# Designed miniproteins, single chains, continued (3), part 78

Each design is a single chain, and the fold is of that chain. pLDDT is the mean over its residues in the fold that is shown.

## One batch from the design tools (miniprotein)

Design m10866
Fold by ESMFold2-Fast:
Structure m10866 (fold): chain A 73 residues (1-73)
Amino acid sequence: LKEEADKLMEEGNKLFKEGKYKEAADVYTRAAELYEQAGDTKNAQIAYHNAALAYRKAGEVEKARELFKKARS
């Protein structure tokens, strides 16, 4: 779980750098879910925050807001 989530974070970072914000957000969200399943609350919060930033850049304002809430929990 954690190892898979770490690889997804790297993939998300690559997609974000390439300007593929919606794809990056989806990958970061999947990483966050895997970190939650692993009990890794800190990395889950980071992944949700990164997903929220990526959705915001993609113009998905409502989706970004919900993920920022998850990042604070």
Scores: mean pLDDT 85

Design m10867
Fold by ESMFold2-Fast:
Structure m10867 (fold): chain A 65 residues (1-65)
Amino acid sequence: TAASLAALAVRGVGLGVEGFEARLEVKDDTLYITLRGEDEERARALAEELARELEERGTLRPVLR
């Protein structure tokens, strides 16, 4: 569900999310995702992976920042 996906992301629990800060903001049907880390390339890859998972499972539209 959208709520469980938001809860998962708020906890910063994701595949290989170590040394990264995940920020979420929900507005209407849109979920804004921001990932920051020591390795920007890895942070971007993780953000893209999270967006892909959200598109498959949720009713929220993911937007990467």
Scores: mean pLDDT 59

Design m10868
Fold by ESMFold2-Fast:
Structure m10868 (fold): chain A 62 residues (1-62)
Amino acid sequence: MSEEELEREVEISLRLMQFAVAKLAGDFAAMREVARELREKLGAHELAEEMLAEVAELEAAA
């Protein structure tokens, strides 16, 4: 595995943790920002879409 691939995996993991913290805080704006960064900075489009779907479900239930 390349150093670049490892760095990308670490960044994705950090974003997943940030999303979880925002979710616990009920900060939907922060959750959306994490999903945006995953898509735009890391190219994790499918993961970002899943996160945005979760935000929409949580907002509908709020």
Scores: mean pLDDT 82

Design m10869
Fold by ESMFold2-Fast:
Structure m10869 (fold): chain A 67 residues (1-67)
Amino acid sequence: GKEKKEKLLKEIQELTLKYIKALEEKDYDTAIEQLEKIIKLLDELNNEEGKKAVEEELEKIKKKKEE
């Protein structure tokens, strides 16, 4: 499954770049969407620590959107 892991890691990196851009533009809806996609991919990778970190970031961005 090495190829599958490499593809998932590349997708996470691309989503992370989209997240950063959305956050800089204060597009919290797009930022939330990217984080939700990253969480799903981290779950597929069985990366529990990464998943928890991104879930915490998601909650912060949701709170920021409501401010």
Scores: mean pLDDT 85

Design m10870
Fold by ESMFold2-Fast:
Structure m10870 (fold): chain A 69 residues (1-69)
Amino acid sequence: MAREKGDKAFEEGDYEKAIIYYGQALSETPASDTKTRAELLRNIGKAYEGLGRHSSAQSMYEQADKLLS
């Protein structure tokens, strides 16, 4: 599963692969599943923080927050 591959990559410190796999999981998640989409966006944000890309991380967190509003 793409999400599990993302989690493993993140745990291994491979943040670039984590973003790719979480992005794949997000594309496969129904638009109506806002909770899972928000979780994936937060995970992508954390991976961007691991890469030092703070503005990209903030954008992901903001998108996740909007899905839950």
Scores: mean pLDDT 85

Design m10871
Fold by ESMFold2-Fast:
Structure m10871 (fold): chain A 61 residues (1-61)
Amino acid sequence: TPEEVIEEAKKLLEKIRESTDLEEITELLQRLVELANETGLPEVYEITGEAAKILAEKLAK
């Protein structure tokens, strides 16, 4: 269901926020991009955008 997909996306985002491993963060972000493209859910696109922003911030620090 859409709620289950959004819940999964939120879990991936939290894991990205907690991780210090750039390789893991990149893999999690790729999974989010695939979920967004496959489902077309606006909430998943928003979560994916936030995850990409977090990765960019971690790369800049």
Scores: mean pLDDT 82

Design m10872
Fold by ESMFold2-Fast:
Structure m10872 (fold): chain A 73 residues (1-73)
Amino acid sequence: SEAEELFARGQELIEEGRRAYEEGDLETAARLYEEAVRLFDQAYRLADGRSAERIRAAGEEAYRLLREVKEEM
């Protein structure tokens, strides 16, 4: 489904963002996490009841990661 595809892409961006963060590239990490938050939000709006909670949890984690990086900048 479209929601599943957006969710998967969001997860890929979180992994890419973690790598950027580990390399000290805070600007790239913030950009990738922000993009992931957007994708998870889009996925949540398209989600059926079975996947909605998982997508919501992923979005909350992405938002926490984004806030953490921005606080270090």
Scores: mean pLDDT 87

Design m10873
Fold by ESMFold2-Fast:
Structure m10873 (fold): chain A 65 residues (1-65)
Amino acid sequence: MIDEKEVLAALGRMYVGIGNILKSKGDLKGAIEAYKKALRLFEEAGDKEGAEEARKRIEELEKEL
């Protein structure tokens, strides 16, 4: 069966997808919120690569606000 940390990482990837959709619609604040949720999930999962991706996306969007 899938490890619990892998489920958390999968949820993190789902929130990155939600953030990408919100960004494409111009909802930058909503996108940042979704990426922050993804970051927390990746950190809990121990997914360093996912956490770094989410953090970079947050920083990029916050610089545009």
Scores: mean pLDDT 83

Design m10874
Fold by ESMFold2-Fast:
Structure m10874 (fold): chain A 68 residues (1-68)
Amino acid sequence: SVADLEAEYLARADALLAQGRSPDQVLLELTAQLQAEAAARGLSDADVFRLAATLSNYGDEQREKAKA
């Protein structure tokens, strides 16, 4: 499901952050992966936009935590 895919992408984000990547770098890399995988998995535009929004919100949260 798209919810399972959201959880998978957030887990990938956490792994990249643990490797020392910045939130902006993580968001850029995962957005590129999402575009590539969307074509391969046959995701609808609505599902892609939902996943992109989830990643964007996560990136914003991590940037704010990094500033505090």
Scores: mean pLDDT 79

Design m10875
Fold by ESMFold2-Fast:
Structure m10875 (fold): chain A 80 residues (1-80)
Amino acid sequence: SMKEEIEKEIQLSMLRMLKSVTEKAVENLIKKKDLKGAIEELEKAKKTLEEMKKNTTDPEVLKELEEELEWLEKKLEELK
């Protein structure tokens, strides 16, 4: 239905915005040698994405959430 399409688009838009903001913030913090700040931003984003994952069953949203969670986890391992 149109309502389900709108809800999915809102979730994807929120996810993509969070991804863009987080990745840029982390890149900037790494460039400034603020590794603690970068780790804190990654951990905050991971918590937000895991909460989003609990609240969705849409396979496309889940796929993009999983891909971003994998990026965040890899980045955390690189910085620790």
Scores: mean pLDDT 84

Design m10876
Fold by ESMFold2-Fast:
Structure m10876 (fold): chain A 50 residues (1-50)
Amino acid sequence: MITDEEILAATADIARAVLETVLRNNPEKVSPAEEKELTERIRRLEEEAR
């Protein structure tokens, strides 16, 4: 049975990989403030998964 914590952890991993890919390919489309905000949201998902 998949737990809510496992789903949140997988979601956080996917979100981080997507953010890293976007920053690598289109850095000009993401401002430093947006990058920080998205990184914090992903970190909160990681914490909630624990």
Scores: mean pLDDT 75

Design m10877
Fold by ESMFold2-Fast:
Structure m10877 (fold): chain A 64 residues (1-64)
Amino acid sequence: GESVREALRGLADDRGLVPVGRALEVLLSHGLSPEEALRVVGEVLRDGEVDYEELAELAARVLS
């Protein structure tokens, strides 16, 4: 199946940034709870956007 990293990369702009709402949708679809998704997004959130590689690394730690 599609990994969190692959899903986020598909949503990222040319800077590698994903809007927070789209990032949350990906995390929830991959089995994170709302609380886990908000926590990991909050660690990498900058100006309403998240770097997809940083977020994918944090999500992988939760899903392991």
Scores: mean pLDDT 84

Design m10878
Fold by ESMFold2-Fast:
Structure m10878 (fold): chain A 78 residues (1-78)
Amino acid sequence: KAKELFEKGKKAFEEGDYESAIKYYEKAIEAAKDDLELVAKAYENLGEAYRKLGDEEKAREYYKKSIEYDIKAELEKK
């Protein structure tokens, strides 16, 4: 479910529907459980979507969260 929601978000982003992309990425994060790699990717894509909408502050916030979860994912794999 989480990966499917993430894929729907990517499709919406590719179609230029950044508002729908944001909603799908938010749902993907909620559904991801302990899939920290997926959470990190979803936060990165949230940052890109907010940047496309001109919300630079939100974009920066989500890029920071993406980095945080990417580090967590790396440590848990090890």
Scores: mean pLDDT 82

Design m10880
Fold by ESMFold2-Fast:
Structure m10880 (fold): chain A 80 residues (1-80)
Amino acid sequence: SLRARADALRDAGEQAYKEGDYVTAAKLYEAAARLYEQSGDLETAATMYEKAGEAYEKAGDFEKAERLYRKAEELRREAA
């Protein structure tokens, strides 16, 4: 299912983050976020976009981090 694929990408992102591969973690979290968003789980999608932003911050990519934090904030407003 779409949600099961999102969960698998989230788990892979968490593992990459623990290993210090922040760019891979960010990409996996962002991919998971898109699938949660498509499934209508906007709150979980927003959380995944925030995790992707945090991973890009750890990687030193502050521009990508800021865009993802803004996307997460927008989705939380939509979910409210």
Scores: mean pLDDT 89

Design m10881
Fold by ESMFold2-Fast:
Formats: sequence, C-alpha cells, structure tokens
Structure m10881 (fold): chain A 86 residues (1-86)
Amino acid sequence: MKELNKKFVDSNVEKARKNKDATLLTNIAEAYLLLGDYEKAVEVAQEAIKIDPNNPRAYRVLAEAYRKLGDEEKAEEYQKIADELS
C-alpha cells in the first residue's frame, strides 16, 4: 500500500509542477506528511508557496514537516506566517 500511494503522489507532483498548480502541490505536500516523508513535504510545500505565497495551508505543511524534522525555529516561523494569512 505505501509504495502504491507514494507512486501515485509522485505522478501527481509532476503534473502539478507542469501546470504550476499551487492547490494540487499543497495537497501533495499534505500527502507526503501523512506518508512520513517530511523532506518531500517541505520541498513540495515550498514549490506551492513559490506559485502562491498567500497560501496558509502550504505554510502549515512546512511548520508541521519542520517540527517532525526537529527544526523548531523554522516550524514556529512558518506557523506564524500561516496564522497571519488565515
């Protein structure tokens, strides 16, 4: 199940990148968080923010991913941005 889910997510990230779809990239970043792939969640959430910097969901993904990676300073920074945009 995990391998099939990751392949599905990886296939969708390429379509999202090609179409510059910030919403789909944010959904994919959330999927990587659920899969425990926190580094990929950070990468994809950052891509979503480059397309749409007014996206509180993507900043929440960054905050949670950095918290899971042990980077409390970045987690607090991105959580604050998400709260300011909400």
Scores: mean pLDDT 81

Design m10882
Fold by ESMFold2-Fast:
Structure m10882 (fold): chain A 65 residues (1-65)
Amino acid sequence: MSEEAKERAEAIVQAFDGNKAAIEAAIKRLEEDVEEGKRRGVPEEVIKLTEEVIKALRELLAKLP
């Protein structure tokens, strides 16, 4: 996982004050953005970074109390 993806995921968690529902909604939106990006021919590097952010968010969500 890239440091950039981890930092972005941590920033999202902090912005929502660890609210699980808000973080789950953010993950769903990013997954939709990946699907749309693939259909629209967005560069693989951009898709890959977004997928890494989603992965980091899921890991952080699993660790929330």
Scores: mean pLDDT 80

Design m10883
Fold by ESMFold2-Fast:
Structure m10883 (fold): chain A 109 residues (1-109)
Amino acid sequence: AVKVTQSPTSVTAKEGETVTFNITASKDVGTDVEWYKKKEGEDPELLIKNVSERAPGVSSRISGSGSGTNYSLTITNLKKEDEAIYYSRVYDAATGTWVWSQGTKLTVE
């Protein structure tokens, strides 16, 4: 089974700054990498699929990148509305299942 580690676990940044979340997978996961935003009381929102493909309605300030075992999500020009927990998931072809990261809590000051 693939293991996915996301860092940092939490980050506090100011409005207008840039933040990057990183994941390391225990095996090459190719393009099967997705990023999600979760606010308290709301359903998780898909932000990025296929490593770098932005979901409809998602801000151009949000971008995904990476290959092999290392992937990242970057948010530029932070707004207070970006405050949330950000999760990633990668597809494990050996088990036929998606594996979720523990996520990163983003606080915007």
Scores: mean pLDDT 90

Design m10884
Fold by ESMFold2-Fast:
Structure m10884 (fold): chain A 62 residues (1-62)
Amino acid sequence: MQEEIDKLAEELEKLADRWESLGYTEIAKVYREGAEKVRNAKSLEEAKQIVEETMKKVHELR
């Protein structure tokens, strides 16, 4: 379970790096904050909910 949570956080960190390289610093920040919250999640279900909230925030910034 922790390995899956760590993978979700890594995916968000990779997205942050990609968006930052393209100049979208605010979107990158949202992904990084999401990754930190995912790493602190107590369950896989909580981690998935954090990912969904992170994606929603990114959509609002577009």
Scores: mean pLDDT 81

Design m10886
Fold by ESMFold2-Fast:
Structure m10886 (fold): chain A 76 residues (1-76)
Amino acid sequence: SEKVKKEVEEIRKKGGETGAALTEQMKADVAATAAALAGGSGGDRFDAQVAVAQEYAAKQGKAREDLDKEAKKVAE
């Protein structure tokens, strides 16, 4: 039980660190996309920003899915 507890704690810590890093990267990429399209149409800018946000949402979902798989493996 102690080993499982420690591994779950490490998985949680890794998840928090990964989430924070992805959030900062998303903010930077969204801002860069908005700046690059500042003179363009609002629709094109919006679509580009949504695409970036969706890509990062997928990356966050995949990272959490991988961590959940590790937690389940530890619980075996």
Scores: mean pLDDT 72

Design m10887
Fold by ESMFold2-Fast:
Structure m10887 (fold): chain A 55 residues (1-55)
Amino acid sequence: SAHEKKAEELAEKIAKYYESLGLDPEKTYKAALETLLKSEEYIEKAEELLKIIGY
């Protein structure tokens, strides 16, 4: 679905950001994906936050 595809794309961006901070990208990706799949509101908030930090 469109929601699932968007969640995966944002989870990858979140994982890359946290990897740059020294965190495990695989664990971060899984945690982010689970959170983003729970609601559309989390998708919107994640997009806004990633834009603020330049992602």
Scores: mean pLDDT 83

Design m10888
Fold by ESMFold2-Fast:
Structure m10888 (fold): chain A 66 residues (1-66)
Amino acid sequence: VEETARQIEITLLDFGIDEEKAREYAEKVRQALEQGRLDEAIKIVNEALKEAGATFGATLSAPPAA
């Protein structure tokens, strides 16, 4: 469980998510897995991946913000 959460944290870091956010998502996944809530763990991972994709996309194609 904890090892799975660590792997998710590493994956999110590789996607360019901030270290603190990656840790927060990993912690939420760990808690969901400890409760046997695999559906919640998958949901959290998908949300984290969407945030990573949105952040990366915003960086590449963001409108000029100033």
Scores: mean pLDDT 70

Design m10889
Fold by ESMFold2-Fast:
Parts: C-alpha cells; structure tokens; sequence
Structure m10889 (fold): chain A 61 residues (1-61)
C-alpha cells in the first residue's frame, strides 16, 4: 500500500517531506489544502512536496 511504502521512505525524506508523508499516512484522502493546513506549508508548496513524494513512491514500487 502507499502508506506502507511511505513509512519505509520516511528516513530518506527531508523534514518537510516527512511532515507531508505523515499526513498522507494518517489520511490517504487528505486534500492539498488539508495537508497545507496540517504542515504549515502554502498550498503550492504542499502540492510540490506531494508530487516529489509520489515520484519517490512510484520509483520504490
């Protein structure tokens, strides 16, 4: 599952990416707005970090 892959990737992520990944592990349906609010990032920054994380997940699969 994506959540399991994200847990395995946590040590390889930056602190900001880890914060975003933890939100996605807790709520895989979280919107960009919800991730931004939970992490203190702007919506644009949250979107960029989600894309980076998903690229790493895809590469790990």
Amino acid sequence: SMAEVLRELLPELSPREQAVAEVLIADPRASIREIAEATGLSPAAASRHVRRILAKVTRAL
Scores: mean pLDDT 82

Design m10890
Fold by ESMFold2-Fast:
Structure m10890 (fold): chain A 58 residues (1-58)
Amino acid sequence: GAMIEEAARLAKEGRYREAGELLRRAVGKDGAPEGARQVNEAGAPSIAAAGALSYAQS
């Protein structure tokens, strides 16, 4: 859905926390576990290179 798409965009911009929260609400609550866990709240260890690349592959 559109929420996942927006979350991916946020991750590409380096907003992993925002993206993670969006994914949590969209998929985490009702199923379809998706890269929500990739978007660490720490962000620092999961820099755009790691997180965004996983999303960008799509």
Scores: mean pLDDT 58

Design m10891
Fold by ESMFold2-Fast:
Structure m10891 (fold): chain A 58 residues (1-58)
Amino acid sequence: ASGLNCEDLNFIRKALKETLDAERQSALMLFDFDQNGTLNSAELAYLQQLMQENGCLE
């Protein structure tokens, strides 16, 4: 397991809905799966799926 919990996943999800600062940008780069230096819709969908599978979405 990666050690990411629901609080970490919710933090990343919230950061994606708001203006990104440098601290949040660095955290979100952990989910940059296509290695283009930004997060796109595919990475957002994967994050949402991870949250759902871990029961983080009520």
Scores: mean pLDDT 60

Design m10892
Fold by ESMFold2-Fast:
Structure m10892 (fold): chain A 68 residues (1-68)
Amino acid sequence: GAAAEKQLKAAALALLEGDIETAKRHLREAGRLAGDPATVERAIRALEAGDIAAALQHLAELGRKVGE
């Protein structure tokens, strides 16, 4: 849905800027709206570990689910 996509875009922008805390907030909201908290939890764990590449892969997976 459009609301989940807006949250994912905001999370991606925060990650590009290195703002991990803002990215985590937007990811949690995106997961709630998309009904996929497990993928969000995996993305957040990757961010907390400093693994931005893994976090981006989880974002891509969530994006596929919210885009139909």
Scores: mean pLDDT 79

Design m10893
Fold by ESMFold2-Fast:
Structure m10893 (fold): chain A 100 residues (1-100)
Amino acid sequence: APELAAESARITGRADELRRLAEQTRVLSQKAKEAGLPDIAKLLERVAELLERMAQGPGTVEELAIAIISLSVAANTARKAGHQELADELRALGAELSRV
């Protein structure tokens, strides 16, 4: 049925996007480690794990909200620590995630 095909396509596309965002989150976690921000790096690793779990099954609005809030906290902390480029990349990632 067309409805089932459209739903399947949305589920597949969302899962691929979540995996891409999880990989990008891990890249930013590594940048946070290199910047001397281990607490942010650890938080971003947890966000990446959450996004990968959401990609493997039905994610909740609450899980998505936790990921977005965590990225916002990381961005604000990076900005306060003087890492403006990292803060901007984290904000961009959060904006992409809000469109999933």
Scores: mean pLDDT 81

Design m10894
Fold by ESMFold2-Fast:
Parts: sequence; structure tokens; C-alpha cells
Structure m10894 (fold): chain A 65 residues (1-65)
Amino acid sequence: SAKERLLELIGRILSLIGEIFDLEREKRRAEEEGDEERAKELERRIEELEKEKERLMEEMRKIKI
């Protein structure tokens, strides 16, 4: 059960990492295009997902194997 929970958390963390990566690419494009407002919006979304990732990593750290 602990191993199954760990694998589920890893899967969710990997999904968030992928989403953050995509948003970082979009932010870079917005910066290159001079769209400062869009870049700031994307930065805020990235920060929210980073916090969620950190929360899941904390949950993962509590699992003893």
C-alpha cells in the first residue's frame, strides 16, 4: 500500500512537471514577443503549480518504505 501510494504521487508530480514545462515554454514565447502581461499571467500559473508540486513532494516524503 505504501509503494502504491508513492507511485500515485510520483505520477501526479510528473504530470505537474510536464504542465510547468509547457507553461515555461509559453512564458518564454510571450517574453520574446514582448507580451509582458501574458508573461506575468503565465508566471503566476507556474508559481501555483510549483506550490502544488511542493505539496505532493511533502506528502511523498512522509511515506516510509
Scores: mean pLDDT 84

Design m10895
Fold by ESMFold2-Fast:
Structure m10895 (fold): chain A 59 residues (1-59)
Amino acid sequence: DEKKKLEDEAKKYRQELGKLVSEMNEARKTDPEKAKEYLKKFQEAAKKLRDYISKMIEL
């Protein structure tokens, strides 16, 4: 069931988004460059999550 696999992957990315937000906020206090890296990772993970949701709708 491809839909179930996409749902499981979406859950993993949702958890990663929360972790990245936490790490980004902590990095902003001491290292703005690292905060920018976490922001990029957050944007990539958010795009990935949206792609998975779109694929589930089109299945």
Scores: mean pLDDT 77

Design m10896
Fold by ESMFold2-Fast:
Structure m10896 (fold): chain A 63 residues (1-63)
Amino acid sequence: MLEEEILEALALMQVSIYVRTKDYAGAIETLERALAQLTDPELRARLRELLEELRRRLEEAEA
């Protein structure tokens, strides 16, 4: 298994915990940190998509 796939899986697990506790800022930080370590364009694209969704949720929670 590729190391980047493991990093993605770990990041998604952390994000799920933050989302469950409504800590969208923590989830966003986790994804940004993972993106800095990933070079695979497919994995990066998927995480960027999730990052934009979490940013929207953060705005909704603060509005």
Scores: mean pLDDT 79

Design m10897
Fold by ESMFold2-Fast:
Structure m10897 (fold): chain A 59 residues (1-59)
Amino acid sequence: MMEIKELEEKLEQLKEQLEKLRRMLELHPDSEHIRRLLAETEKEIKEVEEKLEEAKKKA
């Protein structure tokens, strides 16, 4: 179970990962693998944001 603080830290880490993947995609634009990782990271960011919203609603 993740507390609000851990969810916020996870969100920051995922956003840093997203920037890293975008940079790699610029170097390898034909990489389907990097594009899929970007899409998956964006999905995880949304999931964590939704969990944060629900946790804050309970406060």
Scores: mean pLDDT 79

Design m10898
Fold by ESMFold2-Fast:
Structure m10898 (fold): chain A 95 residues (1-95)
Amino acid sequence: SREEYVAEMEKVLREASLKLTGVVDEKLLERVKAIVASQPDLVEGLELAAGLAMLRLMVEAYYLVEQGKITEEEALSILEETQRKLLEIIRRARA
């Protein structure tokens, strides 16, 4: 169901936020839910939400690396794994 895909995406983004910052980005999770709910096509909704979420996380990771709070290698690892998981959710929704 749409709700199950949204819950999976929220879980991935919650984990990514915790690994990057130590806190959950609740505003990002609310935005992801709103985007998917507003799109008639489930796959398009998931793709749009994933794209916005990845951009948000990349910008946040950039500032954390610049501030010396995480390493570039750690940030890239978290972002690549998050992207992989989000793309897998989208692929399953396409099937």
Scores: mean pLDDT 88

Design m10899
Fold by ESMFold2-Fast:
Structure m10899 (fold): chain A 81 residues (1-81)
Amino acid sequence: MLEEVVAETVEAARELARLARELGDEELAATLERGAAELPAAAAEEAAKSKDLEALIEQLRRQREALRRAAARARAELAAR
């Protein structure tokens, strides 16, 4: 379901933004927060013009996984400090 994947991707981006702030990377945090805020509207626009919703959902799932992996690395970096 597109809405669920969008919500999960937004959550992953916000979590990474929080960790980026804790690491002192305010620019990355701001970029991730902007992306998270813009994603629902951007995904809705892409869905409206897309002929392949499954491809869009799969792309968002990959992005969600990438954000979650980045968050895991950020947590490991914080734990090592």
Scores: mean pLDDT 84

Design m10900
Fold by ESMFold2-Fast:
Structure m10900 (fold): chain A 87 residues (1-87)
Amino acid sequence: MMSLEEVEAAIETLVEISARSSDATALRLAQDLFDAVKRIIEERPELAKEIAEATIAGLERIRARLTDPAAVAALDAMIAELRALAA
């Protein structure tokens, strides 16, 4: 199980890799992170807000670089779901 510190480290790594990647690769990395984070939140709902907020911030940084509207829409859907889990 990933800690908040491990999630933050993974987000930073993905943001850096995404800056040098295609939109398709950036979206896949974002999806993998999103799936992992959803699993952590299911196992530890008491940390849902903190983990979701850290992940949203990272996904927003990736989204700002994307030019493919389909990839942007997919990230927006992931961000919206994480916001709902944090509420």
Scores: mean pLDDT 79

Design m10901
Fold by ESMFold2-Fast:
Structure m10901 (fold): chain A 90 residues (1-90)
Amino acid sequence: SADEETLRQIIAQLEKLKEMIRNKAPVEEILELLEQIKELAEQLEDEEVRGQVLEQIESLTDVARREPDDYDLLIKVVDAVIAAVEALLA
């Protein structure tokens, strides 16, 4: 489905975000990619799936804004979001 392809793209972008965090990319670049991931999530046609994914991305964005230098926490939160999005593909 179109949503399944969009969810796979979101997972790929979250993996890219995780690599950027590991490389200690500037917070501005991390937030820019999160905004792009949010725009992908807004393309999801299933209202329940879209709501769940957007909630996860908003939570991750809040952590990135409040704790931009806590790379270990950011990686942990990204891993949790990836797991949540992967569960929607099952």
Scores: mean pLDDT 89

Design m10902
Fold by ESMFold2-Fast:
Structure m10902 (fold): chain A 69 residues (1-69)
Amino acid sequence: AFDLLVEGGLAYQAGDYEAAARLFEEALRRDPRNATAWEALGVAYEKLGRLEEAARAYAKARELRQAAA
């Protein structure tokens, strides 16, 4: 089975931030409440210079972690 979050992390480590963001977006389409995937997407967006989208992704991750506690 494809683990999109793991594949996104590997793309990020390879410096392919566009592929990393795409894979994390696919992971979030399957599980939109995955706070770890939102945080990972934020990091990928920062590397792409998409700072406003990165900030929103981090805020969503924080909100979901608080809701799950």
Scores: mean pLDDT 82

Design m10903
Fold by ESMFold2-Fast:
Structure m10903 (fold): chain A 84 residues (1-84)
Amino acid sequence: SPEEEGRRALEEAERNLKAAVQAKKYADQGMISKETAVEAARRAVENARRALDLADAGHMTPEQKERARKLLEEAEKILKEAES
């Protein structure tokens, strides 16, 4: 269903953002490569963008759309920081 697809996309975006934040932290500590952290951040941006696209298509409530927008902003911030 559209509602289930939207919910799953939000959950995936939240999981990928959390993974990207963790990967950036590990890269900063020299535990993983910068490339790995950038790849995780790119996946977070892709998943957040997908969630926002589904929100724009009407698959989400206004509150869920606002959450998707904030996830995209945070993911883009982590990507910029990982690329620095």
Scores: mean pLDDT 87

Design m10904
Fold by ESMFold2-Fast:
Structure m10904 (fold): chain A 58 residues (1-58)
Amino acid sequence: SITEELYEIIKELKEKDPNASPLELATKAVEEMKKKYNLTEDEEKQLFLIAIEIARQL
């Protein structure tokens, strides 16, 4: 699932930089998803909201 892939990306980013903010993690994770999937603006916004919530819990 797209949410599972997003979680794995955020987890890897957090392991690389344990002090990264949720905003930084979410931003970088969505950029990786955009590069892979050519997301629309709306899809980017929706994924960013999901990513920030995931990042806040790590």
Scores: mean pLDDT 85

